# Designed miniproteins, single chains, continued (3): the designs that were tried, part 54

Each design is a single chain, and the fold is of that chain. pLDDT is the mean over its residues in the fold that is shown.

## One batch from the design tools (miniprotein)

Design m9851
Fold by ESMFold2-Fast:
Structure m9851 (fold): chain A 78 residues (1-78)
Amino acid sequence: MLSEEEIEEAAERIVKILKKAVEQGKADDTLEAVREGAPPELREELVELTRKAIEALEKGDEKAALEYAKKLVELYDS
């Protein structure tokens, strides 16, 4: 199991990647990549969390985006 520090670090990396994708107009491409790479049993939840993180970043709410990214890391660690 990942430590709290490892989860936070991974979540910060995800937010940085998503923020860059939003800035470049590639949010839809990012959602498709998540859907393609996700295990079938987690696909819907991973896509929804990624979408919510992107929506938060589009509103300038990096704190909310980080919370969604932490949940993404927790699901990948399951």
Scores: mean pLDDT 81

Design m9852
Fold by ESMFold2-Fast:
Structure m9852 (fold): chain A 82 residues (1-82)
Amino acid sequence: MVEIDKETGLVTDPVGKTTVVPAQELVENLAIEGSDGTVLNGLSFNPFSKEDLEEMKKVESKGKAVPPDLMRFVKEAVDKVL
């Protein structure tokens, strides 16, 4: 499982092979790799509405380009938790 460090906004792999990636870059990777909701599953803050989260999941499941607004939402959520 992948989780986002709230202090730095970086993603950490708990399996011991630590790969630290900024949340913004992780959102970009979701569109390219067609992730199954790694970023959304890693987010533990609920400042987003259901509509915002559903929009992010739709883009992710389709493996399409992530809109800049979604990247901004991730950054804003991290800032609120920090």
Scores: mean pLDDT 48

Design m9853
Fold by ESMFold2-Fast:
Structure m9853 (fold): chain A 78 residues (1-78)
Amino acid sequence: MAEEIEQQNKLDSEAARQAQLEASRKEFEEALEKALELTKEHGKEGEDEGIRMVAAAAPTLEERQEAGERLRALSEEL
């Protein structure tokens, strides 16, 4: 059981780092949701603004690209 406590402390440190990564992803998801709402409200203008927000918050290029595609598709439908 002592090994579990020691591993728990190290896991707690890793969990803190993972929580920061998840916070970054959550921030990106919130930016994406806001971008989607802006696109719905302002159409093409909202899409452009939303893409900027997503670009600033996206942790990876792939996530930025995927979000951009979603915003573009939504704007095109409007």
Scores: mean pLDDT 73

Design m9854
Fold by ESMFold2-Fast:
Structure m9854 (fold): chain A 82 residues (1-82)
Amino acid sequence: SEFSEEELEEQVLITIADMILALAEYVAKHKSREEAKKFLEDAMKILEDIRQRAEELGLPKAVEHTKDAIERLKKLKEELDS
């Protein structure tokens, strides 16, 4: 196997976080302010669940990556609130 089960699970969580972040950035750029805010709130909840799961599994790279994604979404939401 190219990856251990733990490495694969970590990569899956990181990939999901990256996809959510990319979609959130797209929504913020192309959708209404109201739609973007709702999406960002829902996305942050999903990322918090992923972060918690990564912590429970002892996957530090996924934890750090998900924390960074959450902070980026928070900043994006603050820009929409301006």
Scores: mean pLDDT 85

Design m9855
Fold by ESMFold2-Fast:
Structure m9855 (fold): chain A 70 residues (1-70)
Amino acid sequence: SMEEEVKKSIEQLLKALENLMKRYPKEKVDEIFEASLAVFRRRMRERGYPDELIDKAIAELQKKYEELKK
């Protein structure tokens, strides 16, 4: 389903961010995260996903990224 594809994309992005946190300072990873949200939104729109689902996914990404920093 679209929801499962979005969830997998979220998990992949969070894993990439976790790896970046091991190599770069926090401020740099935060910059990369903000850029990644813009790319994520664009890709999801290009795939025809509804804006409501995209906005929910962005909110989940932001929440999970904050948890990942702890």
Scores: mean pLDDT 84

Design m9856
Fold by ESMFold2-Fast:
Structure m9856 (fold): chain A 61 residues (1-61)
Amino acid sequence: MMEKAKEALVKLINTPPEERKSLAEEYKKQLGPNAAELIAKVTDELKLPEDIKKELVSLFE
């Protein structure tokens, strides 16, 4: 699960904003109900800025 969450986050960062929500929905199905929490942990590990972290986590809520 963590490897999948990390892959999802890296791909989302490299994806245009217009396509991020659709991609996040696909990964949300694969990660399950704890997707937002898993993404939050990965953003902390990658040391992303708080604003970017909040934006990416919100895609999985």
Scores: mean pLDDT 77

Design m9857
Fold by ESMFold2-Fast:
Structure m9857 (fold): chain A 92 residues (1-92)
Amino acid sequence: SELDKLPLRQLLFALAEKMGLPLSVVIAVYPQLKKLEDILGEEFKKNRVAIAAYALASAAGLTKSVFKRLGITDEEYKKALELIKKNEEKIK
């Protein structure tokens, strides 16, 4: 995906724009995702679009239906949810 080539901050802006979310949601999730990137390393890189989309959707109260519009599969969604929930206490 072209989104996978973007730095994390730019990826969050691009996804927020596609999801119709304000800059405030990006600012709120960026520090947590930066911590998660540092914890997961290569695993974050492999799942980064789905992880970023999940974090933004969760922060904004959006439903799973948004992921289909972003081209994120049910498997990618499940993996992002698993990785975030496993590390939830570490990234607060």
Scores: mean pLDDT 82

Design m9858
Fold by ESMFold2-Fast:
Structure m9858 (fold): chain A 98 residues (1-98)
Amino acid sequence: KVPSPYQMVDHEVQRMMKMAEAAMEARARELGATVSAADAIAEVKREVARMEQTFDDVIDEMAKRYNIPKAEAEALKKKARDAFAAMEARLIAEIQAI
């Protein structure tokens, strides 16, 4: 009935990641329509890097709050960074196809 602390944090990080992906997809389309491809790619890279830092901070805060071991927190951070890297590559490819 009660989710584990790890499950609670993992679930919330995955929810935040889905929202971030949707927002970045909309933003990449806007940038691809309004600025040069090079400028759009540079902006996507900057925004993704800022989001990665925000997710690292949020995961650390939640890990402290729910007493999650550092190794599990680092695994969640890696999962988020891998997802951001995949999203960045996809968005860059979409911009280059315009």
Scores: mean pLDDT 83

Design m9859
Fold by ESMFold2-Fast:
Structure m9859 (fold): chain A 67 residues (1-67)
Amino acid sequence: SMETLQRIEERKRELVELASTISPELRAQVEDAVDVIKGLYRQGVLTEEEVEAMLDRIRRTVERRRA
């Protein structure tokens, strides 16, 4: 849905900003990972629930590397 796509873009911005505080390399990797997830959602491969779970895992991983 458009709402899910908007939410992915909002979460992408937040995750990219967070990753940027660690390294440019991590920022690029996170950006690419979210774009792949968005593409798979658009293709109907991932459900909204699966997208949210994957984005949550990325956030936890980035937060651990910051600590």
Scores: mean pLDDT 87

Design m9860
Fold by ESMFold2-Fast:
Structure m9860 (fold): chain A 70 residues (1-70)
Amino acid sequence: MSFEDILKKLEEYNKKRGVELNPEILEEAMKETGDFLEALELAGVAQSLGVKTPEQFRAWLAERRAAEAA
C-alpha cells in the first residue's frame, strides 16, 4: 500500500539521521492527528518515552491529552 511504502521510506530517512520510527505507531498517530508531520513528531516523542506498541501509544496519548485538557 502507498501509505505503508511512505512509512517505510520515512523510517529509512529518519534512521539516516539517527532516529528510529515504528511504522505501526506512526499509523496510529496519523489516525489521531490527521496531519502527517504532526504524526511524525508525536510518534517520535512517544517512542523516546518508551512506547513500543500501537496499544501503548493509544494509552499514552489518551493520558497526555487528558493531562493537557485538565
Scores: mean pLDDT 71

Design m9861
Fold by ESMFold2-Fast:
Structure m9861 (fold): chain A 68 residues (1-68)
Amino acid sequence: SLSEEQKKKLQELFEEAAKKFEEGEPIEVIVEELRKKLLDAGFPEDLVEEIVRWFKMLLEQEKRELEE
């Protein structure tokens, strides 16, 4: 389970990434920056892989909805 500090950090990073998506940054750029920041924050590599995969799927779904 994630600590309260880790949950707060994760929320802050997601909010930053969502803002960049709204500003028109490419999904691949956003996802790679998120990966780097999670690793820099000390999250385990396996967990980072899962978080990044989930968030990429979320952004790709949002993009598809905006295109339709």
Scores: mean pLDDT 81

Design m9862
Fold by ESMFold2-Fast:
Structure m9862 (fold): chain A 72 residues (1-72)
Amino acid sequence: MELYDLVARFPGPIPADLEARLRAAGAENIFLDEETRLVYATVPASGVAAVRAVIEAAGGTILQLRPALPLP
């Protein structure tokens, strides 16, 4: 299954429920950096639309969404 690396930025504090909502949309390896207001996650191709909708509904902007490199 194709995986994507996601980076998103928030204009204010990251919502407390964001990680749970992203996991429900299929995202994994979620890291929330509250100092920079950046969110990092791995998303399966089938979950990209749902994860985008969660980020945008929470007021975030997707800075990067790129295919994850295959393991060596």
Scores: mean pLDDT 80

Design m9863
Fold by ESMFold2-Fast:
Structure m9863 (fold): chain A 55 residues (1-55)
Amino acid sequence: TEELVLNKLEARKMVKEVLSQEGGVVEALVELPDGSVKKAIITPVDEENVKVTVL
C-alpha cells in the first residue's frame, strides 16, 4: 500500500471516479502517472492537503 500527501488540487486531478464519500473520507478510482487506474482512500491532512492511500 502506497501513501502520498498532495495538495487538494493535485489530488483532484488524479480522481477519475468517486465511489463513496463519508465524513471527509473519499473512496475513489485514481489515475496514476503510469496511466493505470487503482482504488484509493483519500483522507484530509490539513486545510490544503490530503493523503492518498493507493490500494
Scores: mean pLDDT 80

Design m9864
Fold by ESMFold2-Fast:
Structure m9864 (fold): chain A 87 residues (1-87)
Amino acid sequence: LLEALKGKKLVMSKEVYDLLTSTPEGREGLEALRAAGVEIVVIPEKEMSPEEFVEKAKELGADVLAATPELGAAALELAKEAGIAVL
């Protein structure tokens, strides 16, 4: 996973970022991704629709999306059409 994401831009929803930073394990995971050369960009807006999330990620040049399971599942087809992978 880390090797496959090296040099990639990972766009993360604010909800996922808040969840990850609320735990020591999540913070460690984010540091490991950055150390592996993953560019992490957080979308600051909360409660985005799947369409809003994918459009914002496209504007940011996302290679990979990290979202809550519900948002990620709902955005899956839109992300696929945009050529963006979903974690």
Scores: mean pLDDT 77

Design m9865
Fold by ESMFold2-Fast:
Structure m9865 (fold): chain A 69 residues (1-69)
Amino acid sequence: MKEKLEEDINEAMGLIISGVLRSIGNDELADLVDELMKRGDWEGVQQVLKAANTLPEAEAIEFARQLLA
């Protein structure tokens, strides 16, 4: 069950991740992270961050799209 503090932390983390992605020019992945946040898929946001560090950019974008499908 989600606590209020956990919800606030998850929103803050998502905004930081999205902001960093936009700052390096990856607007598409940032937009997908924003959509995951709006759906409340905080685990998906964390998985996208891991994918972005592990996979090529195109594969990270496809992974995020699969989470939204």
Scores: mean pLDDT 76

Design m9866
Fold by ESMFold2-Fast:
Structure m9866 (fold): chain A 77 residues (1-77)
Amino acid sequence: MDAAIQAALARAAAVVERFRELLTAAAEGRLPPEVRAAILEAVREADARMREAVAAGDAAAAEAAVRELEARLAALA
């Protein structure tokens, strides 16, 4: 695997861990429906883009997907 893609995947894991409580609150239904929907959409979109980037070997796209996820989760926290 490309080292840059591995780094992007490690950063994605770190973003999930950083926002673990927010993601847990969304999963447990403890957030308003609109906020929960926004979190689920952000995670779904990031997962799709990351899968495409990894399949294409596009480290820049993988890094962009992680940055967008982090920014969207930070805005909702």
Scores: mean pLDDT 83

Design m9867
Fold by ESMFold2-Fast:
Structure m9867 (fold): chain A 95 residues (1-95)
Amino acid sequence: KIEEAIKAVKEGNYKEAADLFVELAKEHPDDVRPYVLAGFLYYKAGEKNKALKYYLKAFIDHPSEEAQREINRVQVELARKPVEEVAIKYLESLK
C-alpha cells in the first residue's frame, strides 16, 4: 500500500494517491496527516468536493490541540513545498 501510494504520487495519479491516503487514515486513526494530504491530492486531481470533505474530516475527527498543531505543521510545509514532496516524505516515514 505505502509503495503503491508513492508510485501514484510520482506518476501524477493524484486521485489514486488520495484514495490510498484515505485508506492510510483509516489504518492510522490517531494520525491527522493522511486526511490533510488526501484533501490536497483530491484538489490537485480536480475532485474539489472530496478535497473539502477529507480536509474538514481531518479537523472534525481530530479536535485536540495536539492534532491542530500537526495540521498546522503540514499546512506550513505545504506552503513551502509541492504536495507531491510532502506526501512522499510522509509515506517514507511510515516505513
Scores: mean pLDDT 79

Design m9868
Fold by ESMFold2-Fast:
Structure m9868 (fold): chain A 82 residues (1-82)
Amino acid sequence: MRTVVRVVTETEERGREVEAALAEEGLLAAVATTSRLSPEEALARARAEAARLAAETGAEVRDSPASMHEVERLLAALKAAE
């Protein structure tokens, strides 16, 4: 079973790091960044991407917090759930 995690980060570099870390755990990431988008736009983009990935893969969608700090907490929780 795959899980799609919706993630908003402040930079594209951090977004790539989170995407890679989630992929190591067998998770898909729907990532948007506020470096070029407002927080509201980034959240909307991440939600749309998560829905698209879930439709394509049959994966479950897990909402994540919009902050990088809370993303790190989510990653720790998901690793503990293995």
Scores: mean pLDDT 69

Design m9869
Fold by ESMFold2-Fast:
Structure m9869 (fold): chain A 65 residues (1-65)
Amino acid sequence: SAAELAAEAARLAGNEALAERAAKAKTPQESADMANDAGTAAVIRGNEEGLRLGQEGARLALEEE
């Protein structure tokens, strides 16, 4: 799910608190914002896969399931 992808991106960024918050996101917009933040943080740490997961999570969050 979008929340799971956002949480995975946050883990790759080394931010476990953000991963927990992302898994509990209540709105599509909140999930998308956290996914984008996590992906950006991950790529700053040299993890390009985290950026990809964050971007994918944001797209899925803004699509209705």
Scores: mean pLDDT 77

Design m9870
Fold by ESMFold2-Fast:
Structure m9870 (fold): chain A 90 residues (1-90)
Amino acid sequence: KLEKIREIINERSQQIIEDAEKKAEEIRKTSDPETAKKEIRKLVVQATAESLRLIGMEIDVELHLKKGIPFSELGLDEEEIKELEELLKE
């Protein structure tokens, strides 16, 4: 169960990186170098934050499964809880 969740999180994290790289390539082709540098930096920060969020969700799932801690007590918002519940159904 946990191994499948880790695999799904890894796939989603990789997809975020691939999407960010694709957007960065488009920015490089359509923007001047100064604008591209600024927008790509913003994109990298956002992609990194989302990737860290997914890693956090993996830890929260481990705590839930091993310690029986409710997701609501792990500091997750309602949207994050729904996302984790969907992952647990897979």
Scores: mean pLDDT 73

Design m9871
Fold by ESMFold2-Fast:
Structure m9871 (fold): chain A 60 residues (1-60)
Amino acid sequence: IYLDEAAARLLRRAFGLEGSVSLDDLRRASLQDVSNLTGAPVSTITAVLAADPRSRHLVE
């Protein structure tokens, strides 16, 4: 599953990626790519997405 714009914005903010990864690059990223970039497990990333009503659909 790839990120939409809302999920990409959320993860850039939540994991401090705003200075190192562009929004456009992150919209093309998988959850595993974000895990590799942040060092956080995929389960933590999916929990962050599930907590946001706008991004919950990506992890249902």
Scores: mean pLDDT 73

Design m9872
Fold by ESMFold2-Fast:
Order: C-alpha cells, then sequence, then structure tokens
Structure m9872 (fold): chain A 81 residues (1-81)
C-alpha cells in the first residue's frame, strides 16, 4: 500500500515526524495490521527518534475503536517494555 511504503521511506530519510504521521493515517485508513507490523520493526531501528515515533504510534493505537488493534498494540508494547 502506498501510505505504508511512504512510511518506510520516511524511516530511510530519518524523518521521524513524517513517519509517525503516516502510521497514524494508515491506521485510520484501516491498514492497521500492516501499520502495527511496521511500527514493531521500527522499535528496533538504530535511530532513537524513529523508535520514539514507533512507540508513540503504538501508544495511540491503544485508544483505537477496534479492540483487535488495541490488543495487538498492547502485546507489542509489553514485548518491548
Amino acid sequence: MKIVEEAKKAVEEGNAIRFLRLLLEAMDAGLYDETLKVAEEALKHPNPDVRQAARRALERALTHPDPKVREKAKEILEKYG
């Protein structure tokens, strides 16, 4: 999906703010499975700003209206917290 590909490019560019924005937009578009997977991988990134953006996106997913999104985000945060 274009928006998930753009999020990966933002990580390559070191643009943590754009990365966070694109992850949130992708979740709002219903691409939450792909978006949460990208966020989980970004938690392992060497750039601390990228890791922080991934964490913020996952914390935002904890308030998502879909309980499946909330549960998956919680599992990822517990694994890395």
Scores: mean pLDDT 80

Design m9873
Fold by ESMFold2-Fast:
Structure m9873 (fold): chain A 61 residues (1-61)
Amino acid sequence: DDIRNTFKKLGLPDELIDKILDAQKKKDKKLARKIFDDAFNKRIAPQKKDFIMALAMALSS
């Protein structure tokens, strides 16, 4: 599960990773993006957010 390991290396908590992967599995690209935006609005690991968002968009393809 390379995607989960990548997100963990970027400092995302498991609960957030699970939500992103669930949204991706449901092919809800907008929901996956919103989860990232909400996480960073809550000031969770604001560093590397642009890279994390780009990766989420790639996973939504």
Scores: mean pLDDT 65

Design m9874
Fold by ESMFold2-Fast:
Structure m9874 (fold): chain A 78 residues (1-78)
Amino acid sequence: AQQDLQAAAQALMELLEVAAGDKSAETQELVADLLAEYQQSGDEDQLILRVITRVKLQRPRKGNEIRQAVQHAVSLLG
């Protein structure tokens, strides 16, 4: 549902804003592209990898923490 997609996008935005400080229109576009790619491929590992790469460029974090947060956001898609 569109509401589920918005909830998943908000969760990913919040993760990137908190972990990397990204609040720009570019981050909104990135989140939309990542979710669209995931919905086409079903490749959760690829989504997790891209989010980890983005976060680690700005702030070092353990990958497992990011993995769990991304899996939560994906669960909101239904």
Scores: mean pLDDT 68

Design m9875
Fold by ESMFold2-Fast:
Structure m9875 (fold): chain A 85 residues (1-85)
Amino acid sequence: AEGALEGGRAAAEAGTGEGARGGEAAARGAELLLEATDETPTKYAAGAIAAIGGGLSAVLYGRKENEGAAEGGNAAARGVGGEVG
């Protein structure tokens, strides 16, 4: 019952996808997430959707700026990682 993890990963790959297959991964992730929501227990769905919601927001923002989505996520991690420079 890790469909939420697979959906989240596919959605993340949509924002950071390398080549045309990135778009296909996003479509499959969306399908898996939709079907997982229908079959996944409410408890898992609630927690998983909350986590994926954050990832989907980043992907949606990167629809026109797929590079911006990847840079934004990486910049956030680097900002927290250290103030070097």
Scores: mean pLDDT 49

Design m9876
Fold by ESMFold2-Fast:
Order: structure tokens, then sequence, then C-alpha cells
Structure m9876 (fold): chain A 80 residues (1-80)
């Protein structure tokens, strides 16, 4: 359900991921409030290209610590 919701939101933003990538991303977001907060902040406030970069980076770094993932998202948010 959350994975399907996430897929729909990203597709409306023009970002198309495989079902496997959506499931992995959804699981990581649900597993960490820090990652979830950072991700939603990027999704709601940044342009499509920045969101796509954030999604791709998260998928490449699923094994990284929640603190490292959150820090990356925070840097994207703070950059003008």
Amino acid sequence: DFAEFLKTVLEKKGIHLSDEDIEQLARKILSSPLVATGFWSVLLTKDKETVREAVEWLLENLDASDIKLAAYMQELISEK
C-alpha cells in the first residue's frame, strides 16, 4: 500500500521506478523517521531533477546508516 502510494507520487513527478526499486525505497523510508522526514522535505520542496537525484542516491546507498542518509537529504534541502 505505501509502496503503491509512493510509486504514484513519484510517477506524477515524472519519476518512473521498477516495482523492486519502489519496494526497497518504501521499506527504507518506513524504517527510519530521519530518512522519511528528509525524503519528504526533498520531494515537496525541490525540483524534479533534485528529487530524481535523491531517489537514485538512496537506492545506491540503501545499506548506509540512517544518519548518513538523512544528512545527504538535509544538504540537498539547504542548498540554494
Scores: mean pLDDT 80

Design m9877
Fold by ESMFold2-Fast:
Structure m9877 (fold): chain A 109 residues (1-109)
Amino acid sequence: SQAAIDAFRARLRELVARARELIRAGDLAGALRVAEEIFEESLKLANQLLSQGDVQGAYDVLEAGVEALDEILRALREHAPDDREALLRIDILLGMMRIQLGVVKTLYL
């Protein structure tokens, strides 16, 4: 539902803010845990919406998750550009999320 998607977007903003704080503090492991939380919660809600026939809602949730992870990746590139493992881990999560988004988008064809 729209209310659930709006609540999820608000949660993603809070999680991104937490990840940015952790990156600024040098807690890259903490920031990666937040990114994994964003990934897991996005997939869980998207799958729940798909099971209810809400393909548009699932797309919106996955797109918001991609945007949130990309924002964390940009912060990591700015503040910890030499942490190649952290950058790779976020890139993998983004890649997996984009694959799921592409699959959901195909359901509208």
Scores: mean pLDDT 88

Design m9878
Fold by ESMFold2-Fast:
Structure m9878 (fold): chain A 80 residues (1-80)
Amino acid sequence: MLEELREEKRRIVEEMARLIAEAIKSGVLSPDLLEEMQRLARRLNEVLREIARIKGMTPEQYTAEALRLIGDAIDEALKE
């Protein structure tokens, strides 16, 4: 359902923000952290593709949305 996909999207973005915040606090971008970020980015892409399919979005629109969400996660991580 669309609402379930939106909640999954929010959860993934929050998890990405948490990992980015940890990297910033430690000052180290480890290979393990990068791998986890790549896994979350792939999951986010799958969720966004499903939302785009339901809403009839173009590939360009869903790509813009994905980049916006990644930016939002970085902004959230930089708080505190």
Scores: mean pLDDT 76

Design m9879
Fold by ESMFold2-Fast:
Structure m9879 (fold): chain A 79 residues (1-79)
Amino acid sequence: MAERIAEELLRIARTGDPLDAEIALSFGVMAAALAERSGDYETALLIYRKILEMARLAGFPDEVIARYEEEIKRLEEKL
């Protein structure tokens, strides 16, 4: 499912609609949180990495980018 979620997030980001990008990132964050709560840190990490790619592509502020990078590092510590 991680591959499917990552692909869907990228697909939505490619629509060029800023609202679609924000919605996709919100769903991605929720999906990553659910994976983490289930102990699936590898899936959560994969989803956050795709969220980071989308946020950079969509031109999100550096503060938001840094937040996702911190989440990635935190999850890597659990692997």
Scores: mean pLDDT 74

Design m9880
Fold by ESMFold2-Fast:
Order: structure tokens, then sequence, then C-alpha cells
Structure m9880 (fold): chain A 88 residues (1-88)
């Protein structure tokens, strides 16, 4: 939790130095597990709390899925680990 918040603060600093960046996340869908939905909701709330721009996109095709995966990987090891754990 604290490590995740620290990582988000580091990301906020990075975004402040690189204005206009928006992170992509998978849009909540009925087919998603409850765990994935809760994780995405928590990530979005924490990101918004720290002023990080966040956009939800539907995972309809491979290109969109790859873009979301790349943006999630950019969030750092703790956020990536939480996301991958839910998806596994």
Amino acid sequence: DEELEKELKELEKFLKENPGITFLARAVEEEMSEEEKELLKKIKEIAEKHGIKFAEVPMEDRETSEAVKEDMASLGPYLQAEYNKVLA
C-alpha cells in the first residue's frame, strides 16, 4: 500500500516533467473478474488522487490490449505486479 503510493508519487513527478501523458487502463466490463474490477477501481482512484491522468479503454482488439499492457508496465513494478497477479 505505502510502496504503491510512493510509486504513484514518483509517477506523478515524471508526469509533471512530461505534461500531456495519459495512462491507459482496461475499461471495466461484465466479463472481468471481481478482483480485476476492484483493482482497476483502486488504481484509478489513487491515480486521480495524485493528479495523474487516467483513461479507460475497452479491450476489443490486440492493439488496444497491447497499449494497455505497455501503459500498465510503465506504472512501475508494484502496480504491474498487482495487475498481473489479478490477470493470472
Scores: mean pLDDT 58

Design m9881
Fold by ESMFold2-Fast:
Structure m9881 (fold): chain A 68 residues (1-68)
Amino acid sequence: SEVERLAREVLRLVDEVEKLALQQQNVSLFSASGILKAAVDFYYEQKNLEELRKLLEEARKVLDELKS
């Protein structure tokens, strides 16, 4: 389903953010990745496509800025 596809993609990107946070020893970024994971779980249970799309955009933005 679209909900499952979006949730999986956001979690994939958040896992990359978490790895970079650990590499950089950035506690704030690590905490942010945990909050994003919790938000994905929350909106996935609600099947909220709009919020999952927003989380996907936010995760992509964060990861792109980190890889710059």
Scores: mean pLDDT 86

Design m9882
Fold by ESMFold2-Fast:
Structure m9882 (fold): chain A 70 residues (1-70)
Amino acid sequence: EKEKEELLKRIEELLAEAERVRALLDARLAQTQATGSPAEAARVQAEYDRGMQHLAGVEQQIQKLLAELE
């Protein structure tokens, strides 16, 4: 059952990546709330928005791989 083993390994890798990205997004959000600089807040917000798009892509890929296991 090599195909299922490979899918599970890939899902685990994507889950680890999603967890890492969520931690970074949480840190960026906290930084945005702590800063008194509109320019800094805008820069951090742009990074947060890009991270959210990346996370959505990772989550979509996880769902596709989970569907293949069924």
Scores: mean pLDDT 80

Design m9883
Fold by ESMFold2-Fast:
Formats: sequence, C-alpha cells, structure tokens
Structure m9883 (fold): chain A 100 residues (1-100)
Amino acid sequence: SAQEKVLEVLKEMAQKVLEILKKNNAPEEVIEEVKKIFEEFLEKAKTMSIEEALKLAKETAEEIMKILLENNVPPETIEEIADVLLETILKIEEILKNAK
C-alpha cells in the first residue's frame, strides 16, 4: 500500500541519517536526540494520512537541521543529512501523487 511505502521510506531515512551522524563522530547526545525525534515521528506517522505524514516530515526535517546547527555538527555532515531529508520528502510527494 502507499501507506506502507511511506513508512518504509521514513524508516530508511531515519537509519541513513543516524548512520551518517555515527560515521562522522557526531556527539552521542546529538545522535540520541535525533534518534528520539525519529522514533516519535515514526510512531505518529503510523496513524497519519500520507499528506499529514508529509507535513510532519517537513517539520521534523527543520527540527533536525536546527539541532545539528546548534550542536556544531560539521557543515559537510549537515549537507549530507540535508540531501537525505530532501530526497525522502520528494519520494513521499511522488507516493502521494501516485496514490491520488
């Protein structure tokens, strides 16, 4: 289903972002905070429409980017994460378009 595809895309996004942070030796507190945000987001997304999940995904991406910037994560790492977040949003928009 379209809903199942969105949840898998979101789960893959969360795994990739956490892997990038870990590979680039981000502070453990930053990794745990981002992980918590993703866990709460994924739980909420299970009960949301695709349109609601897309809106929450955009808001969550902004929150994550703010946390990374405030915690002095290197610009190169932030750019790599931003690319993953943007690709995820575009994939969900395509799923939503094809579901209508």
Scores: mean pLDDT 86

Design m9884
Fold by ESMFold2-Fast:
Structure m9884 (fold): chain A 75 residues (1-75)
Amino acid sequence: SSEVEQLVRKAFELLREERYEEALRYLEEALKLDPEAVKPALIEAYALVTRKLPKELYSLSSEEILELLREAIRS
């Protein structure tokens, strides 16, 4: 949806500014609206933050990917 796209766009702007906690809030809101549509964005966000792309991410749920992203940002 357009709303999910707007939230994801804002999250990536914040990630580029290293405003990680704010970016997480936007991704969390997008996840609540459409878990399936947000999954590619969560994988991309994880790769951007960690500079790694584990193949296993494609087999995880959007909720599990968001948790891994939170851990990466807060560790």
Scores: mean pLDDT 87

Design m9885
Fold by ESMFold2-Fast:
Structure m9885 (fold): chain A 79 residues (1-79)
Amino acid sequence: MTNFEKLVEAVKNGDYETAKELFEKTLMAVHSLPGAWPHLETPADAADDPARMRALLLRFGASEEDVDAILAYFKSLKA
């Protein structure tokens, strides 16, 4: 199970503490890539640029369904 799969499961289960930890691990992976998203720091940042977040999650091998679930979660955190 990948960190993205665990993130989706944590979000679906309402385990926001685990979701936060998994998102932080996702940020480390993103920041290690060429052309990294250097200003991605919070779930709200991901919600502000869903197209970029979708592209990165798909690049890591996440399914379109999992990406949609993660993006919906980030959007729900945007006040």
Scores: mean pLDDT 67

Design m9886
Fold by ESMFold2-Fast:
Structure m9886 (fold): chain A 90 residues (1-90)
Amino acid sequence: SDDDQRGLKLAEEYYKRAEEYARRGIELAEKVGDEETKKELEESLKEAKDALERGKTTGDVGTSLGKVMGSAGRAEELLDEAEEKLKQLQ
């Protein structure tokens, strides 16, 4: 349906945001040796990618969108925390 197509497009957009936030967060984590945060971001993105592909193959768009949105929010939160800490060190 048109709604399912819109939902998948939104999920892809949120996945791209999650990937961007995670990339920046991983870069900051590597600079300070925070391997735990790096691992969490990598695992979260893998789960989001798997959820997006499942939505495309099974039509479970709602679950896919929800998981990808959650991953994006978590990545943004971790990035914001890392950037705030960096500002305090400068």
Scores: mean pLDDT 81

